Designed miniproteins, single chains, continued (4). Designs and how they scored, part 41

Each design is a single chain, and the fold is of that chain. pLDDT is the mean over its residues in the fold that is shown.

## One batch from the design tools (miniprotein)

Design m13401
Fold by ESMFold2-Fast:
Structure m13401 (fold): chain A 108 residues (1-108)
Amino acid sequence: SKADQLYEQGRQALLQKKYEEAAKYFTEAIALDPNISYLTYLNLGTAYHQLGDEKKSLEAYKKAIELLKETKIEDEFERIMAEITLAVIKTTVPELAKLAEEAIAKLR
């Protein structure tokens, strides 16, 4: 989909440390797909954190946790992605660590 294409452009921008471009691509992907993966919000949070926009980073990470709670873990790859999400949030926003741990525990 167009949303998937924008998500991938955002990921490429993150790898190139083009954080403003990454945030724009992820924001556009979210606007096109309200059912978008929690990974998009995780990556948006990371982009905002790198830009020093801690309020937007916090909001994006909180949304990632909210969506992760609603995500069915079907396989080991999805479990690994959930654990990476928790690790990123715990290291960048300690205030959300307990909420993230509770979300992951419910998926195990």
Scores: mean pLDDT 84

Design m13402
Fold by ESMFold2-Fast:
Structure m13402 (fold): chain A 94 residues (1-94)
Amino acid sequence: SEVEELLEKALEAIDNKDEETYLEVLKKLADIAVFGNEEESIKAFQALAKLLKYIGGENSGVEKQFALYLAKKMAEKNGEEIDLEGFEKLFKEA
């Protein structure tokens, strides 16, 4: 799974203190979470939920950039008349 490969890459980036790679992976997971099919979207949200536990202290800048990126992608998806209740359900199931 692309989500599983991205999750592993993100964990390696955390271990290496590679904020650029970590942010890149978070953005790719956000794209899958927002625009992927139902199964991949759920997996991507679960991966993001696991990774967000590592955002803090020295990684606070990554958290802010990720939150802004996710907000932009959600706004883009909403412009396409996407069911917000469906998105909220997927987020709660993560």
Scores: mean pLDDT 72

Design m13403
Fold by ESMFold2-Fast:
Structure m13403 (fold): chain A 54 residues (1-54)
Amino acid sequence: VSPEVQKNARLLYDLGYIPHEVTDPAELAPAVEQAVRDKFVKLRDIGRALRAAA
């Protein structure tokens, strides 16, 4: 899993969109997608995080 995905997963956890911190690399990408789908994470928040990572 890329460091960008790990950073985004941690950011979503810190923002409260993921109910627990995901430390398993196999779960990082699906956890981010699940947070978007189930928690209705605003794309603006994700876009801001990605821009900050770039």
Scores: mean pLDDT 60

Design m13404
Fold by ESMFold2-Fast:
Structure m13404 (fold): chain A 64 residues (1-64)
Amino acid sequence: MEEEKREKAVEVLRWLGEHPDRDYTVDELAERAGLSKEEFEEIFKKVSGVTPEEALAHRRALAA
């Protein structure tokens, strides 16, 4: 994957860890990364091993 896109996805992951009690949409995360939703989903999965939707759903389940 491209280094710049990877860095943006990693930054979003770190930011999510700092705000665990907030609910977000994939569109909002992609916007924060400066990527399209499709690009963000692809890069995020390569970096984290899960889709952004799966990560957000898991975070909501843990926060509940």
Scores: mean pLDDT 74

Design m13405
Fold by ESMFold2-Fast:
Structure m13405 (fold): chain A 86 residues (1-86)
Amino acid sequence: MEALERELEEKAERVAKEDAEELVKELKVPESVKEEAFKAVYEVFLEAYRKLAKMVLEGGSREEYIKLSEEAYKKAKELIEKIVKE
């Protein structure tokens, strides 16, 4: 399972970065806090995707996957709103 574990970690990092960049762009985060917002949101998505990878390895349901994804997006959005409010 070594190759699968490495592939899942690399995918988690890549997808977390892409999702964080997209969300920061969609919410039109001010340039002054864009880097801070990206970093915070990247960590939220990375943690979520790592949990997803663990569920894939240990066995999980589609319901758990959907819930985890929804919670991650909600948390990321709330975090950006909090950073933007300063």
Scores: mean pLDDT 78

Design m13406
Fold by ESMFold2-Fast:
Structure m13406 (fold): chain A 71 residues (1-71)
Amino acid sequence: LVEAIEYLRKAGEKLEKEDYKGAVEYLRKAKELAPEELHPLLDKAIEAAEKKDKKKAMEYIGKVIKKLEEM
């Protein structure tokens, strides 16, 4: 779980730099480590990053991190 949160934070750093390809890479790594229940939310984050929607991608990443911290 800690490793998934680290990948999500790295994805956020990539989004701040508008490195959408790097963000998608880290989001996919986070998805491999995250509980299956969070996969739909991670898929929305990936789709937003692929569409270069920084605001929505960051919002979904924040929601996933919050849910992981509550587990």
Scores: mean pLDDT 85

Design m13407
Fold by ESMFold2-Fast:
Structure m13407 (fold): chain A 84 residues (1-84)
Amino acid sequence: SMNEKLHQVLLGLQQLINNGKLDEAVAILRKIKSKVKDPKDQETIEQIIELIEKGENIPSSLAMKFIQALENNNLVEEALALLQ
């Protein structure tokens, strides 16, 4: 289901962060951002990148906006493939 795919995307991102693969996580997010058409969704992804680069935690509200950005831009399956 879509909800299971979105959950797996967030788990994949968190796993990269927890394993110290910050450069890989940022590279994947920048690739996703390049395919986003909505400027507000691009800003959401950039905020997540900045938090990761600073070693700060991603707030749940921002994680939910990220999920919405992926759905709005039909990038859920591509994000899932990049983060598995």
Scores: mean pLDDT 87

Design m13408
Fold by ESMFold2-Fast:
Structure m13408 (fold): chain A 91 residues (1-91)
Amino acid sequence: MEALEEAKKQLEELKAALPDPAAQAFLEAQFELVKAIAEGAPKEEILELLDRTEAAARALLERLLADASEAERERARAELAAMMAKVRAQI
């Protein structure tokens, strides 16, 4: 419980440092996913939260890479997809 409260405090500090709504949405999605895993939520719920986290991460990535080359954006999308697939395999 204490660890989750500390994580929530760190989330609020990060949200204050990153006033971008997409970054804040991604941080909130990450926190909900970590919380569900820590609380032993059903696998189905964890996978749904992981899908939500991936969607938020993709939205943030598109915003951060708006001025990047298409090759850089494609690489970042592929890296995100690979990372999310690895996380799903561990659940």
Scores: mean pLDDT 77

Design m13409
Fold by ESMFold2-Fast:
Structure m13409 (fold): chain A 96 residues (1-96)
Amino acid sequence: SVEEAIREIERILREFEREAEGKSEAEREELLRRMAGRIADIMMELGERLGKTEEAAARIQELLARMSALLAEGRAPVEVAREFTRAAIEAIEELS
């Protein structure tokens, strides 16, 4: 469900923030990429269940492109992770 997807995404962010503690920026960026992949999988699965697979895929592509742009601009991976998670939750709410 939408509510379950949002809860799992919030859990994934908390796990990322915990794992990112004491890590280098390069390691945080790798953790961010893994987090983004997990969130994308959740969004795609929800999109399939709602019959909105193409819409979900487009939103995921937009979120991943924004993440890459923010990292290229030199923003901290932890800040990018929070922004990505917030945008993913908004996208899920719009899909429902």
Scores: mean pLDDT 89

Design m13410
Fold by ESMFold2-Fast:
Structure m13410 (fold): chain A 63 residues (1-63)
Amino acid sequence: GDAQRSAAAGAAAGRATGSAAAVASGHYEMFKLGSPLGGEGARAGAAGDAEAGARLNEQAFKS
């Protein structure tokens, strides 16, 4: 269940980030200045899928 939820949540987050032009909003600056590991966890936590979201974020970075 968690893997499917994390995949759906990650896909939705990716869609939202892409369509919202997160790079234009300065997401890159916040990510670079802040804590990549902490940021991904905080965002996933807000969505209710902290561990699942973090795994997808890690996978995206590794890929």
Scores: mean pLDDT 45

Design m13411
Fold by ESMFold2-Fast:
Structure m13411 (fold): chain A 69 residues (1-69)
Amino acid sequence: VQQVINQMLNLVNTDPSLAVQQLQQLFRTDRDLAAAVVTYFQQSDANARNVMRQARRQVLAQNRAAGVL
Protein backbone atom coordinates (compact mmCIF):
# COMPACT_ATOMS: atom_id res chain seq x y z
CA VAL A 1 0.00 0.00 0.00
CA GLN A 2 2.65 2.55 1.03
CA GLN A 3 4.73 1.72 -2.06
CA VAL A 4 1.75 2.41 -4.33
CA ILE A 5 1.05 5.69 -2.51
CA ASN A 6 4.68 6.80 -2.91
CA GLN A 7 4.60 6.01 -6.64
CA MET A 8 1.37 7.99 -7.07
CA LEU A 9 2.78 11.00 -5.18
CA ASN A 10 5.84 10.98 -7.43
CA LEU A 11 3.62 10.80 -10.54
CA VAL A 12 1.41 13.68 -9.34
CA ASN A 13 4.48 15.95 -9.25
CA THR A 14 6.06 14.58 -12.46
CA ASP A 15 3.10 13.83 -14.74
CA PRO A 16 -0.40 14.62 -13.44
CA SER A 17 -2.06 13.05 -16.52
CA LEU A 18 -0.46 9.65 -15.82
CA ALA A 19 -1.38 10.01 -12.14
CA VAL A 20 -5.04 10.52 -13.12
CA GLN A 21 -4.95 7.46 -15.41
CA GLN A 22 -3.43 5.23 -12.72
CA LEU A 23 -5.94 6.42 -10.12
CA GLN A 24 -8.82 5.70 -12.54
CA GLN A 25 -7.44 2.20 -13.08
CA LEU A 26 -7.29 1.63 -9.31
CA PHE A 27 -10.92 2.74 -8.95
CA ARG A 28 -11.96 0.11 -11.50
CA THR A 29 -9.80 -2.80 -10.29
CA ASP A 30 -9.58 -2.30 -6.50
CA ARG A 31 -11.87 0.20 -4.82
CA ASP A 32 -10.48 -0.44 -1.32
CA LEU A 33 -6.94 0.32 -2.42
CA ALA A 34 -8.16 3.37 -4.37
CA ALA A 35 -9.96 4.63 -1.24
CA ALA A 36 -6.78 4.26 0.83
CA VAL A 37 -4.76 6.21 -1.77
CA VAL A 38 -7.44 8.93 -1.95
CA THR A 39 -7.51 9.28 1.85
CA TYR A 40 -3.73 9.68 1.99
CA PHE A 41 -3.80 12.25 -0.82
CA GLN A 42 -6.48 14.29 0.95
CA GLN A 43 -4.22 14.55 4.01
CA SER A 44 -1.08 15.38 1.98
CA ASP A 45 -1.13 17.95 -0.79
CA ALA A 46 -3.40 20.35 -2.69
CA ASN A 47 -2.07 19.15 -6.07
CA ALA A 48 -2.86 15.55 -5.16
CA ARG A 49 -6.37 16.65 -4.15
CA ASN A 50 -6.89 18.28 -7.57
CA VAL A 51 -5.70 15.14 -9.39
CA MET A 52 -8.19 13.06 -7.37
CA ARG A 53 -11.00 15.45 -8.22
CA GLN A 54 -10.24 15.15 -11.94
CA ALA A 55 -10.09 11.34 -11.72
CA ARG A 56 -13.46 11.14 -9.93
CA ARG A 57 -15.09 13.48 -12.44
CA GLN A 58 -13.75 11.46 -15.39
CA VAL A 59 -14.92 8.13 -13.91
CA LEU A 60 -18.40 9.54 -13.22
CA ALA A 61 -18.63 10.92 -16.78
CA GLN A 62 -17.63 7.54 -18.26
CA ASN A 63 -20.09 5.63 -16.06
CA ARG A 64 -22.87 8.04 -16.99
CA ALA A 65 -22.09 7.68 -20.72
CA ALA A 66 -22.18 3.88 -20.39
CA GLY A 67 -25.56 4.09 -18.62
CA VAL A 68 -24.20 2.65 -15.37
CA LEU A 69 -24.88 5.68 -13.19
Scores: mean pLDDT 68

Design m13412
Fold by ESMFold2-Fast:
Structure m13412 (fold): chain A 81 residues (1-81)
Amino acid sequence: SLWEELRKLSKEELLERARELLEEALAYHQQKVADLPPEQKQALLDRVRASHEAFLEELEAEEDLESQIGAVATMEHNLRA
């Protein structure tokens, strides 16, 4: 299961996995907004980037590994939808 895979990772590996998932999410958003005018595209992507930065800061500050695993698992679930 995804949870079993994530449980095998260190805190540093979990943070790196989160960064990879956020990069995938950003690429997905870039595809979704590709046909928008450049200014609208940039504004939407900037909002996504700001949200991602805030999430990574909270995840890095989290001391409970199980909570970090849950956050990363939620990210992977959301990317599937």
Scores: mean pLDDT 80

Design m13413
Fold by ESMFold2-Fast:
Structure m13413 (fold): chain A 70 residues (1-70)
Amino acid sequence: SRDEQRRFAQRLANEIRDRIESTPGLTDDQKERVFGAAMRTIVEALRRGDSEENIRRRALDTVDREVARL
């Protein structure tokens, strides 16, 4: 359901926020940029109807790639 998707997205957003906050050396602006990129990945994957496992994997991969590019 849409409510289940919203709850999943909220839990994943919290997990991503924790991962970013645990990453040393990032400025607040860099944290928000990385978070924004991960959220866009989640929205796009939800729109495609991807599985929760695949959405989580893609979102975390986006965090890792964006951090590596800083």
Scores: mean pLDDT 88

Design m13414
Fold by ESMFold2-Fast:
Structure m13414 (fold): chain A 100 residues (1-100)
Amino acid sequence: SMEEIKEEIEKIIEELTKKVLEMMENKAPVSEIMKEVEKALKEISKLLLEAGVPEDEVKSLSTLFKNRVLSAVEKNDKEKLLEIFEDLKEAIKKMIDRAE
């Protein structure tokens, strides 16, 4: 189930990345983009908690990621956004590995 949780989270991140980039290209309002980000983070958070990651670590990850995404979206910085999503994937893999 740990491998299944990792794969599920990776799919959520990849889908979110594509959706956010598409919304930015189409000049969607920042508020609408952030709704999609928050929706995905809520789902990722549930999966991380199921994987045994401490709630405090999950909350910290979500807050930091959301703040970084908001800044990149407001600046229309697609390159920075891709970096942020890659950082998220690496952080999550490390968190799950530490949780067993």
Scores: mean pLDDT 87

Design m13415
Fold by ESMFold2-Fast:
Parts: structure tokens; C-alpha cells; sequence
Structure m13415 (fold): chain A 75 residues (1-75)
């Protein structure tokens, strides 16, 4: 149950075409896409680099804006 504008955190290593997203990295949800197999895909945007990726909804956990901003500021 994710919405555009939600903040999410990686729960584990997420393999992408551009490398591996590590647990604890924070992203903003830019798109929610129903997958053909019944799972949700999330278009996410790095708060640090601004780069976007597609991840499975079960690979991330929703966090508060406050938590996401703290992680971003720490960088």
C-alpha cells in the first residue's frame, strides 16, 4: 500500500541494472505500477543522487518523511 510521494527504505540488498541498492538507503516513490504477476513495482527516486529505479514493493518498507530527511541530511 504505497502512494506517490511516500518515502521508503531498502530492507535488504536490491539488485538493479545499475548495481545493488543497500539496506537502509532511502527513496521517494515516484510511481506505483501493478506488476503482471500481481505484485506492485515502485518507481523510486534516490534522495541523494536523484537517480530512479524500479523495485518490488516487498523489498522496501515505508518510512516517515522525517526519517528519510534525517538520512538524506546525514549524507
Amino acid sequence: MFKVGDYVQALKDIATSDGVLKPGEVFEVKAVIPAANGRELLGVYSLVTGQGWLVLADQVEKISKEEAEKVKAEL
Scores: mean pLDDT 75

Design m13416
Fold by ESMFold2-Fast:
Structure m13416 (fold): chain A 87 residues (1-87)
Amino acid sequence: MQAETSLMQQLRDLLKNLDKDGSSLREKGLVIASFVASERQGNNEEIKRLAEALTDEQVTKLAKQILEGKISINDLTKKLEEELARS
C-alpha cells in the first residue's frame, strides 16, 4: 500500500462507516493510528500508543481534515509522531 491517494480513500471510507454506526472517537482514533502505523511498519502496540497520544478534540479535527481531503498520510504521520514526542 504505497499509493497515498488509495490509502487515504480507504481511511475516509472507514471513517464514514464509523460515523454512520455511531462509533466512539476512540474507535476513530484507533483507525487513524492503524493507518499511520501501517506506513511505519508498526505493530498493534504502536497503534495503541499512537491512538493514546491523540485527544478526542484532535481525533475530531483530524477526522474532519481526512474526510475533506485536506491532509495527506505523510502529514498525518508527522502530526502523530509530534504528539508522541510531546508525551
Scores: mean pLDDT 75

Design m13417
Fold by ESMFold2-Fast:
Structure m13417 (fold): chain A 86 residues (1-86)
Amino acid sequence: SLPEASDEFVEKYVKEQIKKLKEAFEKSRNATDEERLKLYEEVLRDITFARFDFKITREQLEKVPEFPELEKLVMKAFIEYQILKN
């Protein structure tokens, strides 16, 4: 079983992931399709890995004001990744 994350950790995590996703989108503007694929794969991997280190609940995430922005950015990255993969 994973240790439960603190609310402070969850808030910091959400803000850091938003920053990383925004940086990946910015870098993707002038990147090749191969470079874009790698950028989206890396940010999606980082998000997945963090979930395995700590137990973060949906309820904790929803308490963070920036969480809806993170959900939108993750969904956008996933869609772009799927387009590039096909």
Scores: mean pLDDT 80

Design m13418
Fold by ESMFold2-Fast:
Structure m13418 (fold): chain A 86 residues (1-86)
Amino acid sequence: MEEKIFSGDPEEAYVAFLERVLEEVGSLSPEALAKPENQEIVRRNFKRLKEGLESADPRKASTTLATATVDVVAASLGDPFESLLP
């Protein structure tokens, strides 16, 4: 039930992702997001966003995931493509 906020409209899913990162990290600043303790929080929430968006509409997911990667993931994890590798 609690995780279902990442389903449906891509814009709503992205806002929910930002709100969750803000709640767990306390700030969306690059300095806060780059802390090692917060990198796992960002990675976990990005994975939830990706899974929710891809379940709803994979074609529309790509734009929202690219925006989330540039705005948040890159600041937290550094290289967004390499940092998200398993």
Scores: mean pLDDT 66

Design m13419
Fold by ESMFold2-Fast:
Structure m13419 (fold): chain A 98 residues (1-98)
Amino acid sequence: SLAKEVAEKLEELIEKAANMNEEEIEERAEKVAEEFGKTFHPSEEELEEIKKKTKELLKKIRDNPEEFKEEFEKNKSLLDEVDQSTLESAKKFLDILL
């Protein structure tokens, strides 16, 4: 199922982000902004916000990976309630980060 694929990619992201250095976080955030820019053509301000929020997320996971893992395990069943188009968007975002 798509929910299972998204769950597996989220687990992989938590594991990878736990071991990311500052340069890797910057590179991942830049890659997300670049791919999102090519696909959706957002404003320059929106791209900067995407980059900033992506960095903040990755840094939070790096600094507290066990907390994110626990919250994920507790809430991963909620992915079964998410609509297919949202799951497809999440999968694309995670594929860029991984």
Scores: mean pLDDT 81

Design m13420
Fold by ESMFold2-Fast:
Structure m13420 (fold): chain A 58 residues (1-58)
Amino acid sequence: MSAEEAGKELGRLIKAGDAEGAGRLAEEQGNVDAEFAARLVREGRGDLAASALLAAMG
């Protein structure tokens, strides 16, 4: 999956309120800690989770 595709899919999961799905995607694609990413999304800081994934991928 490209960084662009991963970023779009992460944004979709965040918009849907799927914090666990967003965390798993971040772990699989960018080796970002899934629990950390999911926590950011649950706290309403999905922008930080997305930034962490994009930084890890590119």
Scores: mean pLDDT 72

Design m13421
Fold by ESMFold2-Fast:
Structure m13421 (fold): chain A 88 residues (1-88)
Amino acid sequence: AVREVGERLAEAYRIDAEEERKRGRLDLADTLLESADRILKAGEAGDGQGLLDAVYEGTRRAALLLGFSEAEAEEAARLLEARVREAL
């Protein structure tokens, strides 16, 4: 479960990173790739908490780069983390 969730999420993050790179949002693309790498490694290790931590921090940073407030970024990170936790 953890490994399969990590593999699917890492793939989705890499696809999104390529799209953001094509749009010229290089910092966002790099943030998504860093998150994909952390998610994949946590999944390979069977580390559910590490996977959730990577999703939370990556989502928070991506939201800030998109111009959301700190509070909005934390809320977005919390909501995505909760959805991923239910998939584990």
Scores: mean pLDDT 87

Design m13422
Fold by ESMFold2-Fast:
Structure m13422 (fold): chain A 79 residues (1-79)
Amino acid sequence: SPPLSEEEKKAANYAGSALQKLKDGDIDGAIQYLQKALTYAKQAGNDKAAQYLQQAIRKAQQGDIDGAIQYTQQALREL
């Protein structure tokens, strides 16, 4: 596999932190970190990770925490 770009590494770090916040019930903090992860995924040109992060944000905003966790985990697999 090619090495991750610096932007992909930042996206992965923020997405991982968001996943922990979702599990801890800090939904507002999770959304902030997911938005940062999305910015870096877009800068990296990783469209699949960006799509999953957008879905994770949407699910978290709707209070669907299980859905937000699943999409965040899918984004991490693309990073």
Scores: mean pLDDT 88

Design m13423
Fold by ESMFold2-Fast:
Structure m13423 (fold): chain A 102 residues (1-102)
Amino acid sequence: LSQEERDQIEGGVDQLMEMYDVNRDGVITREEARAVIRERLEERREREQLPALSPAEAEAVVDAAVARFMEAMDKDGDGVVTREELLAYMEEVLKARKEALA
């Protein structure tokens, strides 16, 4: 990766940490990810004017989204996502994208 690409990854990680690391402790917990994902899903539902979900359906959607987020980014399975794990994930995504388009 070039210096520019590394700077972009760092900026992206900083934005993700600002969004998901609500208590500013330097890690993203499953509970913090759940809270942010729930908020974003509700915002999208309202923006798209989609029908209201039942409480059970809403929880199932949030649970599935949180599970996918943690599975993708929590590489060691300890239940938290560190800045280092986000950097590794974003570098891997960028490399895969460049390889597919090269």
Scores: mean pLDDT 74

Design m13424
Fold by ESMFold2-Fast:
Parts: C-alpha cells; sequence; structure tokens
Structure m13424 (fold): chain A 72 residues (1-72)
C-alpha cells in the first residue's frame, strides 16, 4: 500500500471511532469519508512521503475539530 493509503486509512478509522465515542456515528463516518478522500486527493500531487504525512496531519486536525464541533 502507498503511504497515502496508510495515512488515509488510519485517519478514517480514528474519525469513525471518535464519532462513535461522541455519540455521533453518522457524522463520524461522513467526516471520515471526506477526510480520507481529501488525503488521497492532495497526496496525488505531493512530492514525497514527508509531504503526505504533513497533508494527513493538516486534514486530520481540521476533521477532528469539525467532528467535535458537530457532536458538541
Amino acid sequence: SSAAEVYAGALRGELVRLGEELGAPEAGRKIADEASARVLELASTAPDDEAIAAIAEEVGREAFARLREIAE
């Protein structure tokens, strides 16, 4: 698997799990789908694995903040 697929998969899993823990499983799944797709999209033009890691961190930060805001 590519680095992008590994990071996207890990981020998806964590967001789904957080959504369940916050009592917002539908929001968790939706945000996980959007965030994982965004990592894969941005990674397609990334120059190296370090750039992919930075993309995953930024997308993840935004996704976790958004999920917490929605779940309240």
Scores: mean pLDDT 86

Design m13425
Fold by ESMFold2-Fast:
Structure m13425 (fold): chain A 97 residues (1-97)
Amino acid sequence: MDKEIEEIAKRLGVSKSTVRKIIEEMTKIMSKSVVLAILRALAEDVRFGKNAGVKVVRDVLRIIFESAVDYAINRMTPEEFRKLLDERLAELYKKIE
């Protein structure tokens, strides 16, 4: 929906076309509802709003996908995956503060 994409784009500090492209590419790998849930969660984090920009959104998505690949290859438990993701995202958050 155009309005939801516009609100997400505004909160993340990126263009509407960037949000649409993220949805398009990620829905090839996972369900659209999961992609939208991730984007909404990112849009609600005030740390991403004003200073995030396209680069930080790309870095977050890269960390999520690389961590998912590590999870699959290394036969991690869901708890180990969550801990890895949390640690990698915490390091990114420190760099934007």
Scores: mean pLDDT 68

Design m13426
Fold by ESMFold2-Fast:
Structure m13426 (fold): chain A 84 residues (1-84)
Amino acid sequence: DLVEEARRLLEEAERARREGDYRKAARLAKEALRLLMSASEDRDDILYGIGSLLRGMGYELDGDDRKAAEVFIEGARRLLRRMS
């Protein structure tokens, strides 16, 4: 189940963020976001996911792993709520 795998990854991302490992948090949350986008059948939810993915990747490219983690976590959480 892609949704349950994404939930697990989000829990791991939140733990990594609390411990200050923003690179790990961003990587795990980005993977959760990708899984939720793959599980979604709603165009608006997919487009929201794409926007969150691009914005978070922009922060990663700038070396701002903390903001990248925030964007990916928030994107994945919001998509998860919209799908349920």
Scores: mean pLDDT 87

Design m13427
Fold by ESMFold2-Fast:
Structure m13427 (fold): chain A 95 residues (1-95)
Amino acid sequence: SAAERERREREEAEAFERTLRALEELLELLKEGKLPEDAQIDERVLRLGEAVLEAVREGLDREEFVRLLLERDPSLSRAEAEELYDTLRRMRAVR
């Protein structure tokens, strides 16, 4: 039903927002040169976070951002990199 779809979309949006908040917190820590002393961060997640932070610091546009992310993690699809940029723009983290 429409009501069930609306609830699912809301739950998915809330889960996505929590993930973005966690990424924003991670980027803030990386920006300050601090890593959580007790956190085991997957090397791939850390590498992607560092690439995102680099792109934000350099003020890269969408195309340059996508190119950098794909260069740092070739396992990412172009669509995933573009969605990440659009998400960060919605959060006012990028242009």
Scores: mean pLDDT 66

Design m13428
Fold by ESMFold2-Fast:
Structure m13428 (fold): chain A 87 residues (1-87)
Amino acid sequence: DKEEIEKLKKRLEQLKKDIEETKEYLEKNKEKFSKEDLEKLLQQIDGLLKQLDELEKKTKDPELLELIEENKKLLEELKEYIKKLLE
């Protein structure tokens, strides 16, 4: 459905912004995050990655697939950054 695809694109654009803002906030405020806070963020990231994998299997829209891959890349980068903070 065209309307559903456009709605999903808007959600993925918002997710991209949220990921970028979260990374910037973490970089500026890393000392304010407990180990528990960082572990909860990792669980949320893993949940989002799983949702994006399921969405990728269900869609053939090229623009939506591109947005999914961009968000997956940003989430993996954020995950690696958080893992380094936990070391």
Scores: mean pLDDT 87

Design m13429
Fold by ESMFold2-Fast:
Structure m13429 (fold): chain A 75 residues (1-75)
Amino acid sequence: MRPLSPEEREVLLEAVKRARDKITEAMLAGNPVEALRILGEALRELAEKSTDPVRQIAAQRLAGRVEEAARAYEA
């Protein structure tokens, strides 16, 4: 897997901070797919709220990767 860019790392940390409690609850309930969906939603929200196009692109790309991982878990 390609390492995260600095911008992707920043938006991931921000998304995790915002959704941490919900992600933790989903993981404790044994639902990693739900945890990934919650993270993807937080990343999409950060992309929409950001005025920096580099940060918007990083958040959108990372959201897509998280959504793909959620689908892989369902398979």
Scores: mean pLDDT 79

Design m13430
Fold by ESMFold2-Fast:
Structure m13430 (fold): chain A 93 residues (1-93)
Amino acid sequence: SLEELIEREVRESLGVEELDEKMKELIERLVKAVEEGLAAKAALAKDEGRELTEEQLELAKKFESLSKEEREEVLERKQKEAAELVAELDALL
């Protein structure tokens, strides 16, 4: 998973076998924010009639019940959340 990949890279960068609980929580929250942002972006692309992969179509289903404006709000909110979580992780590294 993306979470496992990021946790591995962070552990290798720090030279540790286990991450602090706070770092694990931040990575989990970052992965969730990125995944939800990608899902909102896929739903918006589908609305525009863009050709989507099967994976993008599955992601788009998560927010298909939302309006275009609500999907744009989700994307903006998740992009901001991800940026804030990256900054908090960088402060710990």
Scores: mean pLDDT 79

Design m13431
Fold by ESMFold2-Fast:
Structure m13431 (fold): chain A 57 residues (1-57)
Amino acid sequence: QDQIEQQRKQKADQLLSNSESAFSLGQSLSKHDPELSQKAFDQGQQNRQQAEQLLQS
């Protein structure tokens, strides 16, 4: 029980960290490569949504 909860939190934390990195990358690329910037933002949103889904179970 505790192990499942810990694994879920750890995976969600990793996804949130990846989401923040993707948003940061998106901001950095927005002036130089708007297409890659958009892909980074999309990846960030996807990771965030997956993390939120894991935390709501």
Scores: mean pLDDT 81

Design m13432
Fold by ESMFold2-Fast:
Structure m13432 (fold): chain A 118 residues (1-118)
Amino acid sequence: MKLSRALIRRLEDGRYELVIHTEGEEPVVERFETREEALAAARERGVDYILVEVERDGKRYYESEAGRRIEEETLLEISEILSKGTEEARKEALERLRELDPELAEWLEKEYKLAKER
């Protein structure tokens, strides 16, 4: 079974963008007037994991349905290490992410492993 992940982010015009990533497939992008509509659409599509972009005090966070929140800078740092880092650094980054959000860590580990050699 292919893993799927959804990211919901607020656009500058006040609308919400839903991006669905499925293993080995091109991202699906849809736009909605409200966050609640985007979240409902992601749930109806049966995605395995949903992240919502939240902005507080000028900082961006990604929040899971379980209420786990990761700062954008932390997630970007982990993603960069997973794509460009050494094997040792990648293991440390994945362990750090598993403490913050184990389901997201599993998804990112599989994504970077599937991107092998191409």
Scores: mean pLDDT 75

Design m13433
Fold by ESMFold2-Fast:
Formats: C-alpha cells, structure tokens, sequence
Structure m13433 (fold): chain A 95 residues (1-95)
C-alpha cells in the first residue's frame, strides 16, 4: 500500500540520518577530511540502501529509495545543508 511505502521510506530516512550522525562523530574524533567523511557517509548509505532492497524485495520501494539517494547526491553536490536534504527527502516520502 502507499501507506506502507511511506513508512518504509521514512524508516530508511531515519536510519540513514542516524548513520550519518554516527559517521560525523567518528570523523570529528579522528580528524578526517571533508572528502573522507563524504566517502564514509556515501558507503554507509549505499549499504543501508542495499539492505532495504534485499529485505523488502519491493520494486516500488527500490524506486523510492533510488529517488531519496538522488536527493542526497544532488544536495551534497549543491552544498545544501543536511537539515534541508532530510526535509526534501521527507517531502518525497509524503507524495
């Protein structure tokens, strides 16, 4: 259902945000460069994406997750704040 799809997209966003914050804290403690931080975050997001695709086996969810990853990638490219990226991701989940 559309309601189940929305819940799974929001779950992915929350899990991704938690992972980003954990990687940011790790990077701060280890004095990593912005490039190293970006690589670690993108790798963790890719892992969460794959886990959700494999777990749910839902083509509609896979498409929605792909759109969320595009919002993240474009937001990072445009130097948009994480807060604004997350807001855009949640707006997509509510469609």
Amino acid sequence: SMEELRERLLEFIEESLKAIKEVEEYSKKNNLSSGQLGHLIRNELSKIYKDYVDKYQDPRLEEGLRELMLIYDEGMKQSISLEDIVKRMRELADR
Scores: mean pLDDT 86

Design m13434
Fold by ESMFold2-Fast:
Parts: sequence; structure tokens; C-alpha cells
Structure m13434 (fold): chain A 70 residues (1-70)
Amino acid sequence: MDFEELKKRIVEALYEETGDKEFAEKQANEIVELLKKAIDGTASEEDIKKLVDTINKYPKVKEVIKEFFK
């Protein structure tokens, strides 16, 4: 899985929805870190909740993640 390419696409999706590139980059980093923990089985219940809440808040981010994992 290419997490650098995934991060770039999440940043673009967040920037399109928010218009804030600094926020988009910070949020994309957190999403990618949470996804890595989920894949590795090290994610806490709080990590999973935070990931799900963020993805549901940004539909374009959800589409990007779906395209990369399926």
C-alpha cells in the first residue's frame, strides 16, 4: 500500500472540501496514521472512532480511501 500517494489524495480531497491547505495536510497526516494503526491491529477504540468520525465528516475523503483499499 502506497501511503504517500494516499496522503496526497486525502490532502487534495480535504482541501477541496475546506479550502484550508494547512488543515488538510494536518488532518491527512492524522488519517493516514490512524489507518496504519488499524491495518497493523494496534488501533485503540478511540483511534477507530476518530477515524470513522473524520471519514464520515468528509465524503470525498471516504471515496479516496475506498479507491485505495478496494
Scores: mean pLDDT 80

Design m13435
Fold by ESMFold2-Fast:
Structure m13435 (fold): chain A 55 residues (1-55)
Amino acid sequence: MLTAEQLRAATEQMLKVIEGEISEKEAADNLRAAGISDETVKQLLFFARKTKELL
């Protein structure tokens, strides 16, 4: 389970990807810097991509 700090970082980065403000690579780098695992980062970016495609 993510810490409150990691959850906040995840939410902010995911929204920026969905809105097209940053690339998935930039979001991934920022999420890893927040201490989030590579597997969780991949899952978060997958959901962001899927959400963007459905809009």
Scores: mean pLDDT 80

